# Designed miniproteins, single chains, part 63

Each design is a single chain, and the fold is of that chain. pLDDT is the mean over its residues in the fold that is shown.

## One batch from the design tools (miniprotein)

Design m2176
Fold by ESMFold2-Fast:
Structure m2176 (fold): chain A 87 residues (1-87)
Amino acid sequence: LYRPDEKLKELLEEVGETRETLTEGEILYYFYEYARKKNLVLKEKDSNLVDVKGTKLGEILGKEEVDLLNEEEILEELKKHSTEVPS
């Protein structure tokens, strides 16, 4: 299980996720729900690319200079912004 940091937790709360600990897949799922809500996911079919440059997502992940992140890169960054806790 993972505990999101305060900035990531605030983002997840905007899409109704208020638990202190989440699985890797749950953090990724709710992050993408937020990104879709803010129209930051590229609308091409099967695109999981997220626009982060100049957005709250780039600020939260510390990737303000990066234009786009794919799903694998996002998961890696979400783990860096979370603390792994024993289940």
Scores: mean pLDDT 76

Design m2177
Fold by ESMFold2-Fast:
Structure m2177 (fold): chain A 118 residues (1-118)
Amino acid sequence: SHMEELQKKEREISLSIIDKLMEEYPELSVIAVPPDTEADGMPNYLKRVPNPVSLESIKNDIKSGKIKSVEEFLEKVKQLAENVKKLLPPDSPLRKLVEEAAKEIEKRLEEELKKLNS
């Protein structure tokens, strides 16, 4: 991307995808906070993830212009999934949810961007 900021349509698409996913999967809000550390055996989650990324923080970074391209948006989504992978085993429901959400965002974004040129 040669743009210093997300184009209006790309911004609107990105925000709508996040909002729709948060509505369809409200449990994604858990990405912004540590899971039940006592139940899930994840002590010191925030100490291991110094820069926690959530769908809400990504949404705010899009609105403020901190995320400047579709590529940077997808990099933030991938970082969110990688943070959870570092902390949780492959069979964790939370890890699976985050990995599936990241893939779904990428898929929906690709589909909406293709429609933009139609």
Scores: mean pLDDT 71

Design m2178
Fold by ESMFold2-Fast:
Structure m2178 (fold): chain A 89 residues (1-89)
Amino acid sequence: SEAEKLRKYIKETLSPAEIDHVENIAELLMKHGVDEELAIKAAIVIVTSRDPEVLKLARDLMNAIAQKSSSEEINRLAKKLIEAAEKKS
């Protein structure tokens, strides 16, 4: 599955501390109704991105989670974050 490929990429590319961060953020996103693949992709972006615009979108997503926004809004923000990261790569 795509989620399995992403987890393999993480284990080959990231430090143990970064892997733990990605897994914790992905679990948090999944708890708030985000699909596993989307959650892992968003978590990777949050942990690895150095782009200020992408980091602002990451903050918007984390704020939405903290405020207990709808799963629809959290999914919308997660997708927007990934799209922004892909365009800047």
Scores: mean pLDDT 86

Design m2179
Fold by ESMFold2-Fast:
Structure m2179 (fold): chain A 97 residues (1-97)
Amino acid sequence: SLQEAFRLMGEVARAVAEGDVERAVELLLEARRRGFTAEGAFGAAMGAMDLAAEGRGEEALEALDALREAVADDPVAVKTLEAAKERVRELAEKQAR
């Protein structure tokens, strides 16, 4: 359901934004089991941008790498997470200026 998809997306986003990689992986795997891998990956991307905006870009990249490995068999989710990694790197470069 849309309500479950939005809930899981928000929960993954929160875990990533808090730097809780273990919980983020657990929640993304729950989303995957329920057929919401794409929404979970999008939530992870949003949370990683929030974490990176706080100057925690290295932690955001580590979280995205762990999440990418957890869903490596899903090309759409992998593409979303790789795009998020590129955005995190761009933000970190601007912050280092």
Scores: mean pLDDT 87

Design m2180
Fold by ESMFold2-Fast:
Structure m2180 (fold): chain A 65 residues (1-65)
Amino acid sequence: AARDATIARLEERIKSLEEAIKKYQELVDKYKDTNPELAKIYENTIKVLEDQIKALRERLERLRA
């Protein structure tokens, strides 16, 4: 029960972070030509979110093993 609940919470958090990345990618595309400095800030935010997803996926794989 506890493991299944933890797996579900990790999967939900990963999905939330993937949605956030998609929104930031749209902002990069919107600002890349008009404000490249702002686009770069959003690109850096995407990298941070990708690192968080990687850590959560590694934890998820350990729980499924």
Scores: mean pLDDT 85

Design m2181
Fold by ESMFold2-Fast:
Structure m2181 (fold): chain A 83 residues (1-83)
Amino acid sequence: SLLEEAIEQLERMRRAIVTHLRERGVPEERLAALEAAMQARLAEIVEELKKEKVESREEFEELLDRKMQAFAAEAGALLAELR
């Protein structure tokens, strides 16, 4: 389903962010805290996607893209808050 594909895409993005930060030398303790915060936020995004009555794949993909862009921006802020 489109929702299952979206969940996998969001999880891939989360893993990519963690991998990038690990390569940049962020300590594992901070990465664990960030992962927990990101998982909680992704769960909220999934619930938002479930509530949307989208009529087409194109509308769903546009909504997903907007949510992904917002999440990427939020991930940066979350990392700063965990300092």
Scores: mean pLDDT 79

Design m2182
Fold by ESMFold2-Fast:
Structure m2182 (fold): chain A 61 residues (1-61)
Amino acid sequence: MVLEFPDMSAATEWLRRQLEEGRFLGAENITEVAPGTDGAEVTFRVELEDGPVLLRARTDV
């Protein structure tokens, strides 16, 4: 599953909500996959109980 966010703040807020809900174990389960195709975005892999999720966020804002 891939979730797209307008910026890093939105992606971070979503991750914090998942942590508060107990849906992932914490930062140890977050891996930066790539800085982005054009360098204007980053992709993180997050391990959740239901499986891995990719978070993609813009960094040029």
Scores: mean pLDDT 67

Design m2183
Fold by ESMFold2-Fast:
Structure m2183 (fold): chain A 65 residues (1-65)
Amino acid sequence: GDGAKAGAAGAASGTAAGAASAGYEVIRNPDASEKQKEGGRKALEAGLAGDSAAATAYAQEAANN
């Protein structure tokens, strides 16, 4: 779905900001599963903290679920 595509795009960017944005879009997507939304929340939190590696990993996890 669209949430998975957003997560994949954020992960591919390799940036904290990109991963945070992707995570936020997953959280806002009503069709996203609870597991995808959890990944999105973690990506957003890590991205806002400036942890690009963790944010990208969480965005990728959200995209894969």
Scores: mean pLDDT 69

Design m2184
Fold by ESMFold2-Fast:
Structure m2184 (fold): chain A 70 residues (1-70)
Amino acid sequence: MKELDEAFKKYKENPTVEALKELREAFDKHIEEALKVAEEQGTPEQVERLKKQIEDIKKSIDAELEKLLG
C-alpha cells in the first residue's frame, strides 16, 4: 500500500515516464499481493471481480505510458 500511494503521489506531482513506470511497478506488486490474499481467503466471485477491476486499471496505466513514450 505505502509503495503504491507514494508512486501515485509522485506521478500526480511529476507526470513523467519514470514516475509512471514506478506507479505501474508499485501497482503490479500491490495487485499481486491483493490477489494472493483474495485467492487464499476470498470467494471465487471476489477473485473474479478483483481481476476485472485490475485489468481495467492496468489498461488505463498502459495507455498513459504508451502516450508518454510515443
Scores: mean pLDDT 75

Design m2185
Fold by ESMFold2-Fast:
Structure m2185 (fold): chain A 107 residues (1-107)
Amino acid sequence: VEELVEQLKEELERLKEIASKYNTPDAKKAIDSAERAIKHLEEGNYREAIKYALQAASYAIKTGNKELIEEAKRVFELAAQLARSIGDTKLATLAEHGAKVAEKKLE
């Protein structure tokens, strides 16, 4: 679990960095959700962290920016793995779906 938490935190920080280059409402919401996710990861609140990570990645996709969509895919994939590791199959399925949406947007 520790390794997945570290990886998800790194990808959320990267998503924030990329999103900060864009002055759009969706990019700002992606940053806010990513910050909330990181805080919950640091507090050990993995379920809440995953929910905010999914929100951050979803807003990143809505920006339409390829770089943000690529990063959103990585966040969804790690969030799905973390959700499965804590036994939350519903969150894992939502995250897996998000990763597929991101993949399709990159075609």
Scores: mean pLDDT 88

Design m2186
Fold by ESMFold2-Fast:
Structure m2186 (fold): chain A 75 residues (1-75)
Amino acid sequence: DEMKKLQEQAGEAMGQVARLESAKLAEAGLPALDEEQIEAAKNTVVDFSGMSAEEQKKRLQAIIAKGEEAREELE
């Protein structure tokens, strides 16, 4: 249950990171990411093969933190 919630939050965080990357690409005059690419980022499955449950949780929390930083930068 807890791990599933963290995975869902990490997916949303990946979406925020993709939005920030899209904004930076647009500022550089490069093609921005479309909504389909951002949605694909949200649905990215994180491969935790060979990791313990504790390591998986820490990785997901790190992704969530990056997403929060990206969201703040977009504001």
Scores: mean pLDDT 75

Design m2187
Fold by ESMFold2-Fast:
Structure m2187 (fold): chain A 64 residues (1-64)
Amino acid sequence: LSQEEIADAVRRILDTPGLSATALRVGLRAIGVSDDDARRLADAYAAGQLDDDTLVAEAVAALS
């Protein structure tokens, strides 16, 4: 996946109504993020520690 394709995939996951941390983790894993990174990112996002743009950037970095 290109960086643009990763960003688009993450934003599509974030557009899911009622998105849970578990659903976010599963979505990140589906695009190739490791389980450790997917868990860390999903938990931080659910806790309000990451905004949408930071989550996209972190997912791109994890897959680069």
Scores: mean pLDDT 83

Design m2188
Fold by ESMFold2-Fast:
Structure m2188 (fold): chain A 99 residues (1-99)
Amino acid sequence: AVSKAKGPITAAVYKDGKVIARGLAVVSEDGKTVKLFGGVEPEYIDQIKPGMEVDVEITVSDGKKTLRATGKGVVKEAKIFGNIAELTLELSDVKVEEL
């Protein structure tokens, strides 16, 4: 599970196939909640609010393998400081694959 990985966890958030935010991630033990700290694309700053539906990609590597988790997400909390954001996302329909 990505929540048990030893390497850094990263996440990218998409809207209509475009990356709107990306950064470091913390995944809950159940894998259903992701907290992302990173950069926000300027064109989406005003759109990133609680209730926004997005697609989420989570990547983690432990040096031996890379795991990718993809799913649907809903923004539950958004704290934006210029072009930096702390986002809390609730995930559904998560698929995990080894790269």
Scores: mean pLDDT 79

Design m2189
Fold by ESMFold2-Fast:
Structure m2189 (fold): chain A 86 residues (1-86)
Amino acid sequence: SPVRERLRELADRLLELADKYNLSETVKQKIEEVRALIDAGAPPEEVLDAMGGVLTDILKEHADDPEVIAEVQRLALELSRVRDEV
């Protein structure tokens, strides 16, 4: 499914963000949980909601980092675009 491939791409980008900015182990574990949902065939809406939760947690931990905020805003826009296709 093109939607599933988009969700997998977004989860991979979340992992890249976590590695680049040395995000917390808690955030990294939540990203792995999102990947597990995708692999288990969870509905796209549930995966998107879980990803949105990860972005919220990143913002809470890095509220004073404008570069991280900008990356999260880019990912949030892409999540919104995928949600419009579901």
Scores: mean pLDDT 86

Design m2190
Fold by ESMFold2-Fast:
Structure m2190 (fold): chain A 74 residues (1-74)
Amino acid sequence: SLRERLIRQAREMEALFRRRGDDALAELYRRKLEILQDPSVSDDAKLAAVRAINAQIVAQLQQRYPDQTLVLLQ
């Protein structure tokens, strides 16, 4: 499912940035993972929260990885 793909991607990206020593990006992907896995949060609230976290991820990718942003966003 799309949800399972998003959960897997968030987990993989958290691990990637933790290995790179980018704790700020790792923490954003960790928060995204926690929101996606929280059964108490509605799908509409998940969508709003994930959009906000994704905006922060994009901003930080553009700041620290400008030449890799499009590759890292896939």
Scores: mean pLDDT 84

Design m2191
Fold by ESMFold2-Fast:
Structure m2191 (fold): chain A 107 residues (1-107)
Amino acid sequence: LSEEMQREIDASLARMFISVLKIMSKASDASIEKLSQEYVSNPDKSVSTIDQIIGYLQVLGELHPEDQDLVDALIGLLQRLKDEISRGDLKGTTDSLREMSRLASEH
């Protein structure tokens, strides 16, 4: 694949993540809490996955500057989520997932 094609794939993966967040905005409190428990129970895997998503979002912002404000806000929330998961903060993890989902649904 060309470098340009690789970057468009990364940007598309970031858009898929945003789409998942929009779907999660309709999820019950119990469903998001279960997901949070899953992430907190596997902190190294969860943090690694979040780092990959941050990478995809950075590429999205570079290729589509019109999305930069949303990208910056989501990266900030994902960095907070990484810290909460690493600390085993179930409530913080749940609150951050809900906040990201709300932000994505408003865009």
Scores: mean pLDDT 89

Design m2192
Fold by ESMFold2-Fast:
Structure m2192 (fold): chain A 85 residues (1-85)
Amino acid sequence: MLTLPAPKEEVYARIDELLAAGKLSPEIAELLKRFVDALDAGAPEEEIRKALRDLLEAMFKERLKLRPATPEEIEHARKVMEELI
């Protein structure tokens, strides 16, 4: 069962925070909000899965086009985060 971890307004606020911080593109933020809307509305599982797939595809495409860091920098940041756990 797919459910929101918080009220829709809180999830939207978090998305807007990440967008303002430059951690999300406007396109990804819009798709993420559409996914959240589907979950909040209790849409059919297939519709929710489609929204998630569209989001993941857009995230992958944007990562390839918008390279704020090299693959080595991304790998290093990931490794540092893992070492802190």
Scores: mean pLDDT 67

Design m2193
Fold by ESMFold2-Fast:
Structure m2193 (fold): chain A 89 residues (1-89)
Amino acid sequence: DERDREEVRRFLREVLGASDEEIERILEEKGSAREVLRILRFLPRLAAGRERVLAGADPRAVMEEAIRAMRELEMPEEVIERMEEELRK
């Protein structure tokens, strides 16, 4: 579904900071809309993490939890690697 693919591109670009090239590779590698929709299911967890940071939680701890959730949802390794790079900065 083109709509599902566009929502995934928006999510990866705006929330995770993925490049357009990385997004297209991720969509090509996963090959199915259902696998791609796992990324969208992560969005509520990111929103909850943001609220916890605003409430005084450690941003690094919240990001580490997010990375673990991404692995649980079998997100593309390129997306996970980008978040791990941000954590190391």
Scores: mean pLDDT 67

Design m2194
Fold by ESMFold2-Fast:
Structure m2194 (fold): chain A 77 residues (1-77)
Amino acid sequence: AKVGDVIGPHSHPSDTIVLTVVEGEVEVTVNGVTTVLKKGDTLTIPAGATHSLTLLSPEVVLEVEINGVKGTLVAKA
C-alpha cells in the first residue's frame, strides 16, 4: 500500500465495525464526516454507514472488529 491509497466508499448493512489504529495514521470518512485516526485511536462505524479509508502513513496496522470477530489489516508501502 502507499500513502494516499483509498478503500472506496462502501457500507455493511448488518455489521458494526470497530477500527483501532495499532500503528500509523488513517483518514476515515463515515456518512460524509472525516476523522483522522492516530495510533491508539478507535472509531465505531455503525451498521449501514457509508465509509471510506485513506492511508496517511507508509506503514499502517489496523485492528478491525466486525460483529465481535477481530482481524488485523497490515498495509505498507
Scores: mean pLDDT 74

Design m2195
Fold by ESMFold2-Fast:
Structure m2195 (fold): chain A 61 residues (1-61)
Amino acid sequence: MGSGEEAQAAGRAAYRAALEELGASEDAHTKGGTMGAIAAGNGASAEEGRRAGVEMARKLK
């Protein structure tokens, strides 16, 4: 979706999913959150953002 609120929801979902994937480490919070938010910015929905966040976190891990 093109709305800012959808993008923010996707970013938050991606960040949360990335943290769950990487675990509760400081690096996981930092890089997972940043990459998840970037990926979610290109995602169409919160679900897509969440999936993108997990994949990005797995690549960084």
Scores: mean pLDDT 62

Design m2196
Fold by ESMFold2-Fast:
Structure m2196 (fold): chain A 100 residues (1-100)
Amino acid sequence: EGVSGSIEVTLDGNTVKVTAYAKSPTTLHVKIEVSGGSEPITVTVKVGDKTQSFTLKPGETKEFDVEGLLPGPVLIEVTVTNSKGETKTASATVWLPEEK
């Protein structure tokens, strides 16, 4: 009984789609998809107090789990940085369910 959310960031022809899904009351599954553009970009994902950064090229997908979260609202912040040093940030809230 998870809730899913998505964030889309477009920066200089690159489109970064981050989809997050509540896998358990304490674990969030995150999927990053990069499309468009021709150059690698750095995607930084902050979930609560946890931060991960990935350098991805167009057409690449990255998935990972964020563990040790608390049930309830979780803020996800996505910062995209390109090779020119340009940045964009977007955020969404995903709800982690309590265990039955």
Scores: mean pLDDT 80

Design m2197
Fold by ESMFold2-Fast:
Structure m2197 (fold): chain A 66 residues (1-66)
Amino acid sequence: MSASGALVDGKLLLYAETGDKRAVIDVTGKTVEQIAKDLKEKVGASDKDAEEIAKKAKETEEKVLG
């Protein structure tokens, strides 16, 4: 699985992909659990990968958006 974050118009967007599945997820204001669920549903991420990426996205939101 690959994922990269971008800050656009005050929103933290996560571009995620696994194999043939791709999605852009707005992680702004979401919980780690909600982000992990979106990753699993939209790109078929494993529970471990989804949780690790969701936690990093939330940490990034706190550092960048204050």
Scores: mean pLDDT 80

Design m2198
Fold by ESMFold2-Fast:
Structure m2198 (fold): chain A 103 residues (1-103)
Amino acid sequence: GRAEAAARYLNAQAEAEGKDTLVAAIPPEVDKLSPEEARRVGRTLGLGMAEQAKARGAKKVVIVYDDSENSRIAAEEAKRVLEEHGLEAEIIPVSQLPPDLPR
């Protein structure tokens, strides 16, 4: 999805620049779930993101999501999980990213 492509590009840039930031995406399949299922998926994704961030020494995780209610719900839940694990977390809808990403 668009969020996944943007996150891949931004994560590669963060690594190249030596930043302590991990960029991750909410999968587009979340848009087809119920809000309750989106929240459960968000928690699972947040746990995986926390593990990846700690393994890489990242202190912050930026979560990119497609502009939908279920993707936002999943992103907000993943942010909550990351903060529970002592990480800084920020969520960004793809509509707020620069229009030249990912190129």
Scores: mean pLDDT 81

Design m2199
Fold by ESMFold2-Fast:
Structure m2199 (fold): chain A 73 residues (1-73)
Amino acid sequence: ATVYVGNLPESATEALLTQFFSRLDPGVRVTMLDATNALVTFSSEEAAQRAIEVLNGFEFGDRKLEVRFAEPG
């Protein structure tokens, strides 16, 4: 399952996001779309749901994170 993470501060790196999400799922893969947006792929829907519950609306730096399921296309 893939989630979208938006409104990231520029200080949020792929490495920091990987460390954060690896606590929920060690198989997580992070892909930066740009300096403020990323896609995070989890091995399970349950891990993705936990990430949304924990991080959606979380204040990181001067930004509130937007975390939601990515559309499958």
Scores: mean pLDDT 76

Design m2200
Fold by ESMFold2-Fast:
Structure m2200 (fold): chain A 62 residues (1-62)
Amino acid sequence: SEAEKLKEEILKEFERIAKEESPAAALKYLTDKLIKALKEGKLTSEQVSELVREAFKLLGEL
């Protein structure tokens, strides 16, 4: 689905930013993207919660 593609794109970019720039920059990117996707109806609140959980798990593995 388009939502799954968007989730994968956001997580991939989040991981890249966290590794190449900083965790703080990655979190800013994630926050901005999730707010926009939620406002545009591209992601549900549940999908946003899942993305946040997966992003923080990725940060713990760095």
Scores: mean pLDDT 84

Design m2201
Fold by ESMFold2-Fast:
Structure m2201 (fold): chain A 58 residues (1-58)
Amino acid sequence: SPSNNVPVSVMVQGGNTSFQQGNYSSSQQSFNRALSQNPNNSTSQRNRQRVQQQQRQS
């Protein structure tokens, strides 16, 4: 249906799953894709920052 909308939150869920699995590169790519579609998405901005912090600490 033309009214079906896939929100950026689907990309955020992918990023969260990758992060929980320790795949930080895949997680960062997912949040980067979300931010490409919606640069003001605060969840993606926050979670990308967390990914970068984990990569630095580990």
Scores: mean pLDDT 76

Design m2202
Fold by ESMFold2-Fast:
Structure m2202 (fold): chain A 56 residues (1-56)
Amino acid sequence: KSVSVEITEDTDFDAVAAKIAELMPGMSAAAARTLLLRLFASGELRVGDVLRVRQA
């Protein structure tokens, strides 16, 4: 399975983190949210990007 989420200024990172946690065994929604925020802060993930997550 895979999920694609477009990152916008109104993106709900909690909802995106929950979807990532469902696809990644052993990852909590809180851990996924922290990872997303760190990627956004570092500039690796920006508004307009499409985040693609695949089941491991």
Scores: mean pLDDT 73

Design m2203
Fold by ESMFold2-Fast:
Structure m2203 (fold): chain A 96 residues (1-96)
Amino acid sequence: MSVEEQALELLQETLDRIVALRDSHPGDKAMVLVEIQVGSVFVHFEAMRVSGTPAEDLLRNTIAELRKVAATARELGDDASAALLDDLIAQLERLL
C-alpha cells in the first residue's frame, strides 16, 4: 500500500470519528466548524494528490493544515476533536 493510500485511510478514519463526535453532540457549533475544516483539508489533500504533488510534500502540507485546525478546535473548546487531530498528525508524521 502506498504512503498516499495509507494517509488517505487515516484521514478518512479520523473524519469518520469527528462526524461521530458531532452526531453525539447535536447543536455544538464548534464541532460543526471543526468537521467542516477537516473536510476541507481532506479535499485539498485529494486535489494535491491528483495534481502529482510528491508524497513527502503532500504529507508535510497536510500535517501543517491539520495543526492549524487542531489549534482552532482548542480555541473553540473542542478538545475531543483536537485530540483526534493530534493522533492523526502523529500517525502521518510516522509515514514521513
Scores: mean pLDDT 87

Design m2204
Fold by ESMFold2-Fast:
Structure m2204 (fold): chain A 85 residues (1-85)
Amino acid sequence: MIDDIKQTMVDYVKTQPAHIATLTFLRLLDQLSNQLRAQGYSDDEIEEKLRELRAVYYRALAEKYESEGYDETAEIYREIAEKLE
């Protein structure tokens, strides 16, 4: 399930404008966090479970911004992804 979501988000970032992909991803993270919280997971456990998904997404987003000529924005998202590893 999470691996399918990772691939879908990476593909979405590659095909959509970065701004639209970001909004879709944030909404998805909110939904997943709420579902995990309803299952009895703590906020720290949720953050750990979604860490790899966030890292993969931010790397894809950084690559997208770099391809669009936003090198400084790309570097910020690359640093965020590195901190999640």
Scores: mean pLDDT 76

Design m2205
Fold by ESMFold2-Fast:
Structure m2205 (fold): chain A 94 residues (1-94)
Amino acid sequence: SVEEVKKEAEETIKRGKELLDQAEADYAANPQRTPLAAEAYRAVSEMLKKAADKARQISPEELKEVVDKMNSLAKEAEKRAEQFRADHAALQAA
């Protein structure tokens, strides 16, 4: 149902944010694991994109807000994956 998909989407958003926080903490604690942190952000981005696509297929009108939120978080996760790689490269170049 639309209501169930909306709740699943909201849970996916919360889980995505938790995973991104974990990736940030991991990067801060051990920069040598930057490739793993970057991959974690990419995995979260893909998870959010798939959930957004599913919600859009069910009801683009009723689920627009959660679709938009998931797509925004996916975009942010992609940017942060690139930032992890850039930060690591800069740190090693110094």
Scores: mean pLDDT 79

Design m2206
Fold by ESMFold2-Fast:
Structure m2206 (fold): chain A 71 residues (1-71)
Amino acid sequence: NAEKEANRIIMRASGELAEALAAGDWQKADEVYKKAVEEINSLDASEELKQKAIDRLKAIYDALRQWFADA
């Protein structure tokens, strides 16, 4: 199930992004994000499902970056 796999990638990446940003490692956070996007794009799934997953991940990353930049 490609949707479950995409969700697994998003959940793992979200945790890794939060850890990197909490540690002040903005470069590591960007690496985590890029790798997760590559993993989603490698799924045997429709372009619509991939784009939806990437959009969700980007929204999470943007929110986390804003939170840690303001703290």
Scores: mean pLDDT 87

Design m2207
Fold by ESMFold2-Fast:
Structure m2207 (fold): chain A 85 residues (1-85)
Amino acid sequence: MEEGKKRVTEIILKEADEIISRANKIRKEYSDNKEVQELVDKALDYANKAIEAAEKGDISTAGKNVLKARKYLDEAEKLAEEYKK
């Protein structure tokens, strides 16, 4: 029980940290693209909510937020690639 919960928490925290790192990089590189910035801001918001929920032991909320964060990050990366010259 405890071991499984700890493993899921570690996975969520690691994924959220990676999302934050990637989102911050895109935010810096595409600071002039409002649509990319909006998607990055959403990814960062949900990643931070996932970390907070995971630290409080709310694995279900943490999981939902990390999935939303990844979705918005994927959308931001895809849109950024479209504008990359």
Scores: mean pLDDT 83

Design m2208
Fold by ESMFold2-Fast:
Structure m2208 (fold): chain A 90 residues (1-90)
Amino acid sequence: SKKKEEIIEKVKELAKIYVEAYLKRTKNKEDAEILELLFKELIEHLKKASEEKQKEIIKSLKDFIESNKSLFSPEDAKKLEELLKELEKL
């Protein structure tokens, strides 16, 4: 559905910001590559998920990002917050 496509695109954007911020903060390329693979797997699960399961995945993703908020610059944190708010509205 168009709504599912929009969710996937926003999660892809969120994943990119998260991985880039993580790499910039930690300089750990190996962990950044692992995170990239985990986000790719998450996106594949979202493509196949029911609407209810999709909401659960988005909630878990939000909790994960919020638990790691200290990793982000104020600018990156704001971008992630805006994307999460948009995802919750869908």
Scores: mean pLDDT 84

Design m2209
Fold by ESMFold2-Fast:
Structure m2209 (fold): chain A 86 residues (1-86)
Amino acid sequence: SKENIEGAISDLENYRSTVSSEMVPVIDQAIEFLKKGEPEKAATFLYQKKLYKAFAIVIKHVVNDPSSGLYEEANRIEKELEDTLA
C-alpha cells in the first residue's frame, strides 16, 4: 500500500545514515523508485546492486506480513547475505 511504501522510505532513509558514502547514491535511487510507487523496481535494483539489507527493508514493508514466506525469506537474506556494492 501507499502507507507501506512510506514506511519503506523512512527505514531506508534511516539505513542511509549508517552506510558508507559510496552506497548512499544507490539507496537514494531506490528511494526515488519508491516515491514513484515502484517498490518492485526498488527491490530488484537493490538486489542487483547487492544491498541485501536495503532489499530486505523494502520487501518487509511491501509484504507487511510476518507470517508470509516472502517476509521470512527477506529476513534470511538480511542475515545470510553480506551488504556489498556491486
Scores: mean pLDDT 77

Design m2210
Fold by ESMFold2-Fast:
Order: structure tokens, then C-alpha cells, then sequence
Structure m2210 (fold): chain A 90 residues (1-90)
């Protein structure tokens, strides 16, 4: 599906922006752990096409973050991704 391919491409871009933010704003240990989890979520999305599950997994990941600024940034990126998916599906 061309729509699914567009969703995956947008998700890849969003994950890369999240990774960049984490590298610049989180401590090294936290950044490494969160980046690993984001890569796992993206890989599963590419394998299954289940973007709703991917969004839920990123939200759960954000809920585990103690640093409020890092948590808010990840949630903002999830909202941008959801809005982009809605536009692709319209």
C-alpha cells in the first residue's frame, strides 16, 4: 500500500528527530536505552505495518521517562506523527 509506505517513511523521520533530540538533551545512558527502544519499535512497524501499536509503544516508552522535558518532547513528536498519519489516510 502506498499509504503504508508513506506512514513508514514519516515514522522513520520522526524517530530520527527523536534520536537526535535524545543525543543532544539526555544523559548518555538514558539516550542509549531510549534510542534502542525506538529502533525496536520502528523495526516492528516495518515488519508488521501496525502503526497504531507503534504509537502506543512510543507513548508507553515516554511514560517511563522521569525527565519531564524529554518526556514532553517525545509525546510532542508522537502527536505530530499521529497528525501526519491522519493526513495520509484522508
Amino acid sequence: SSKLEKIIEVAKGTVEEMKKYLKENADEKTAKELIKKLDEILKKLEETGDFEAAIEEVRKLADSIENEEVKENLLEHVEILEDSIKLIES
Scores: mean pLDDT 84

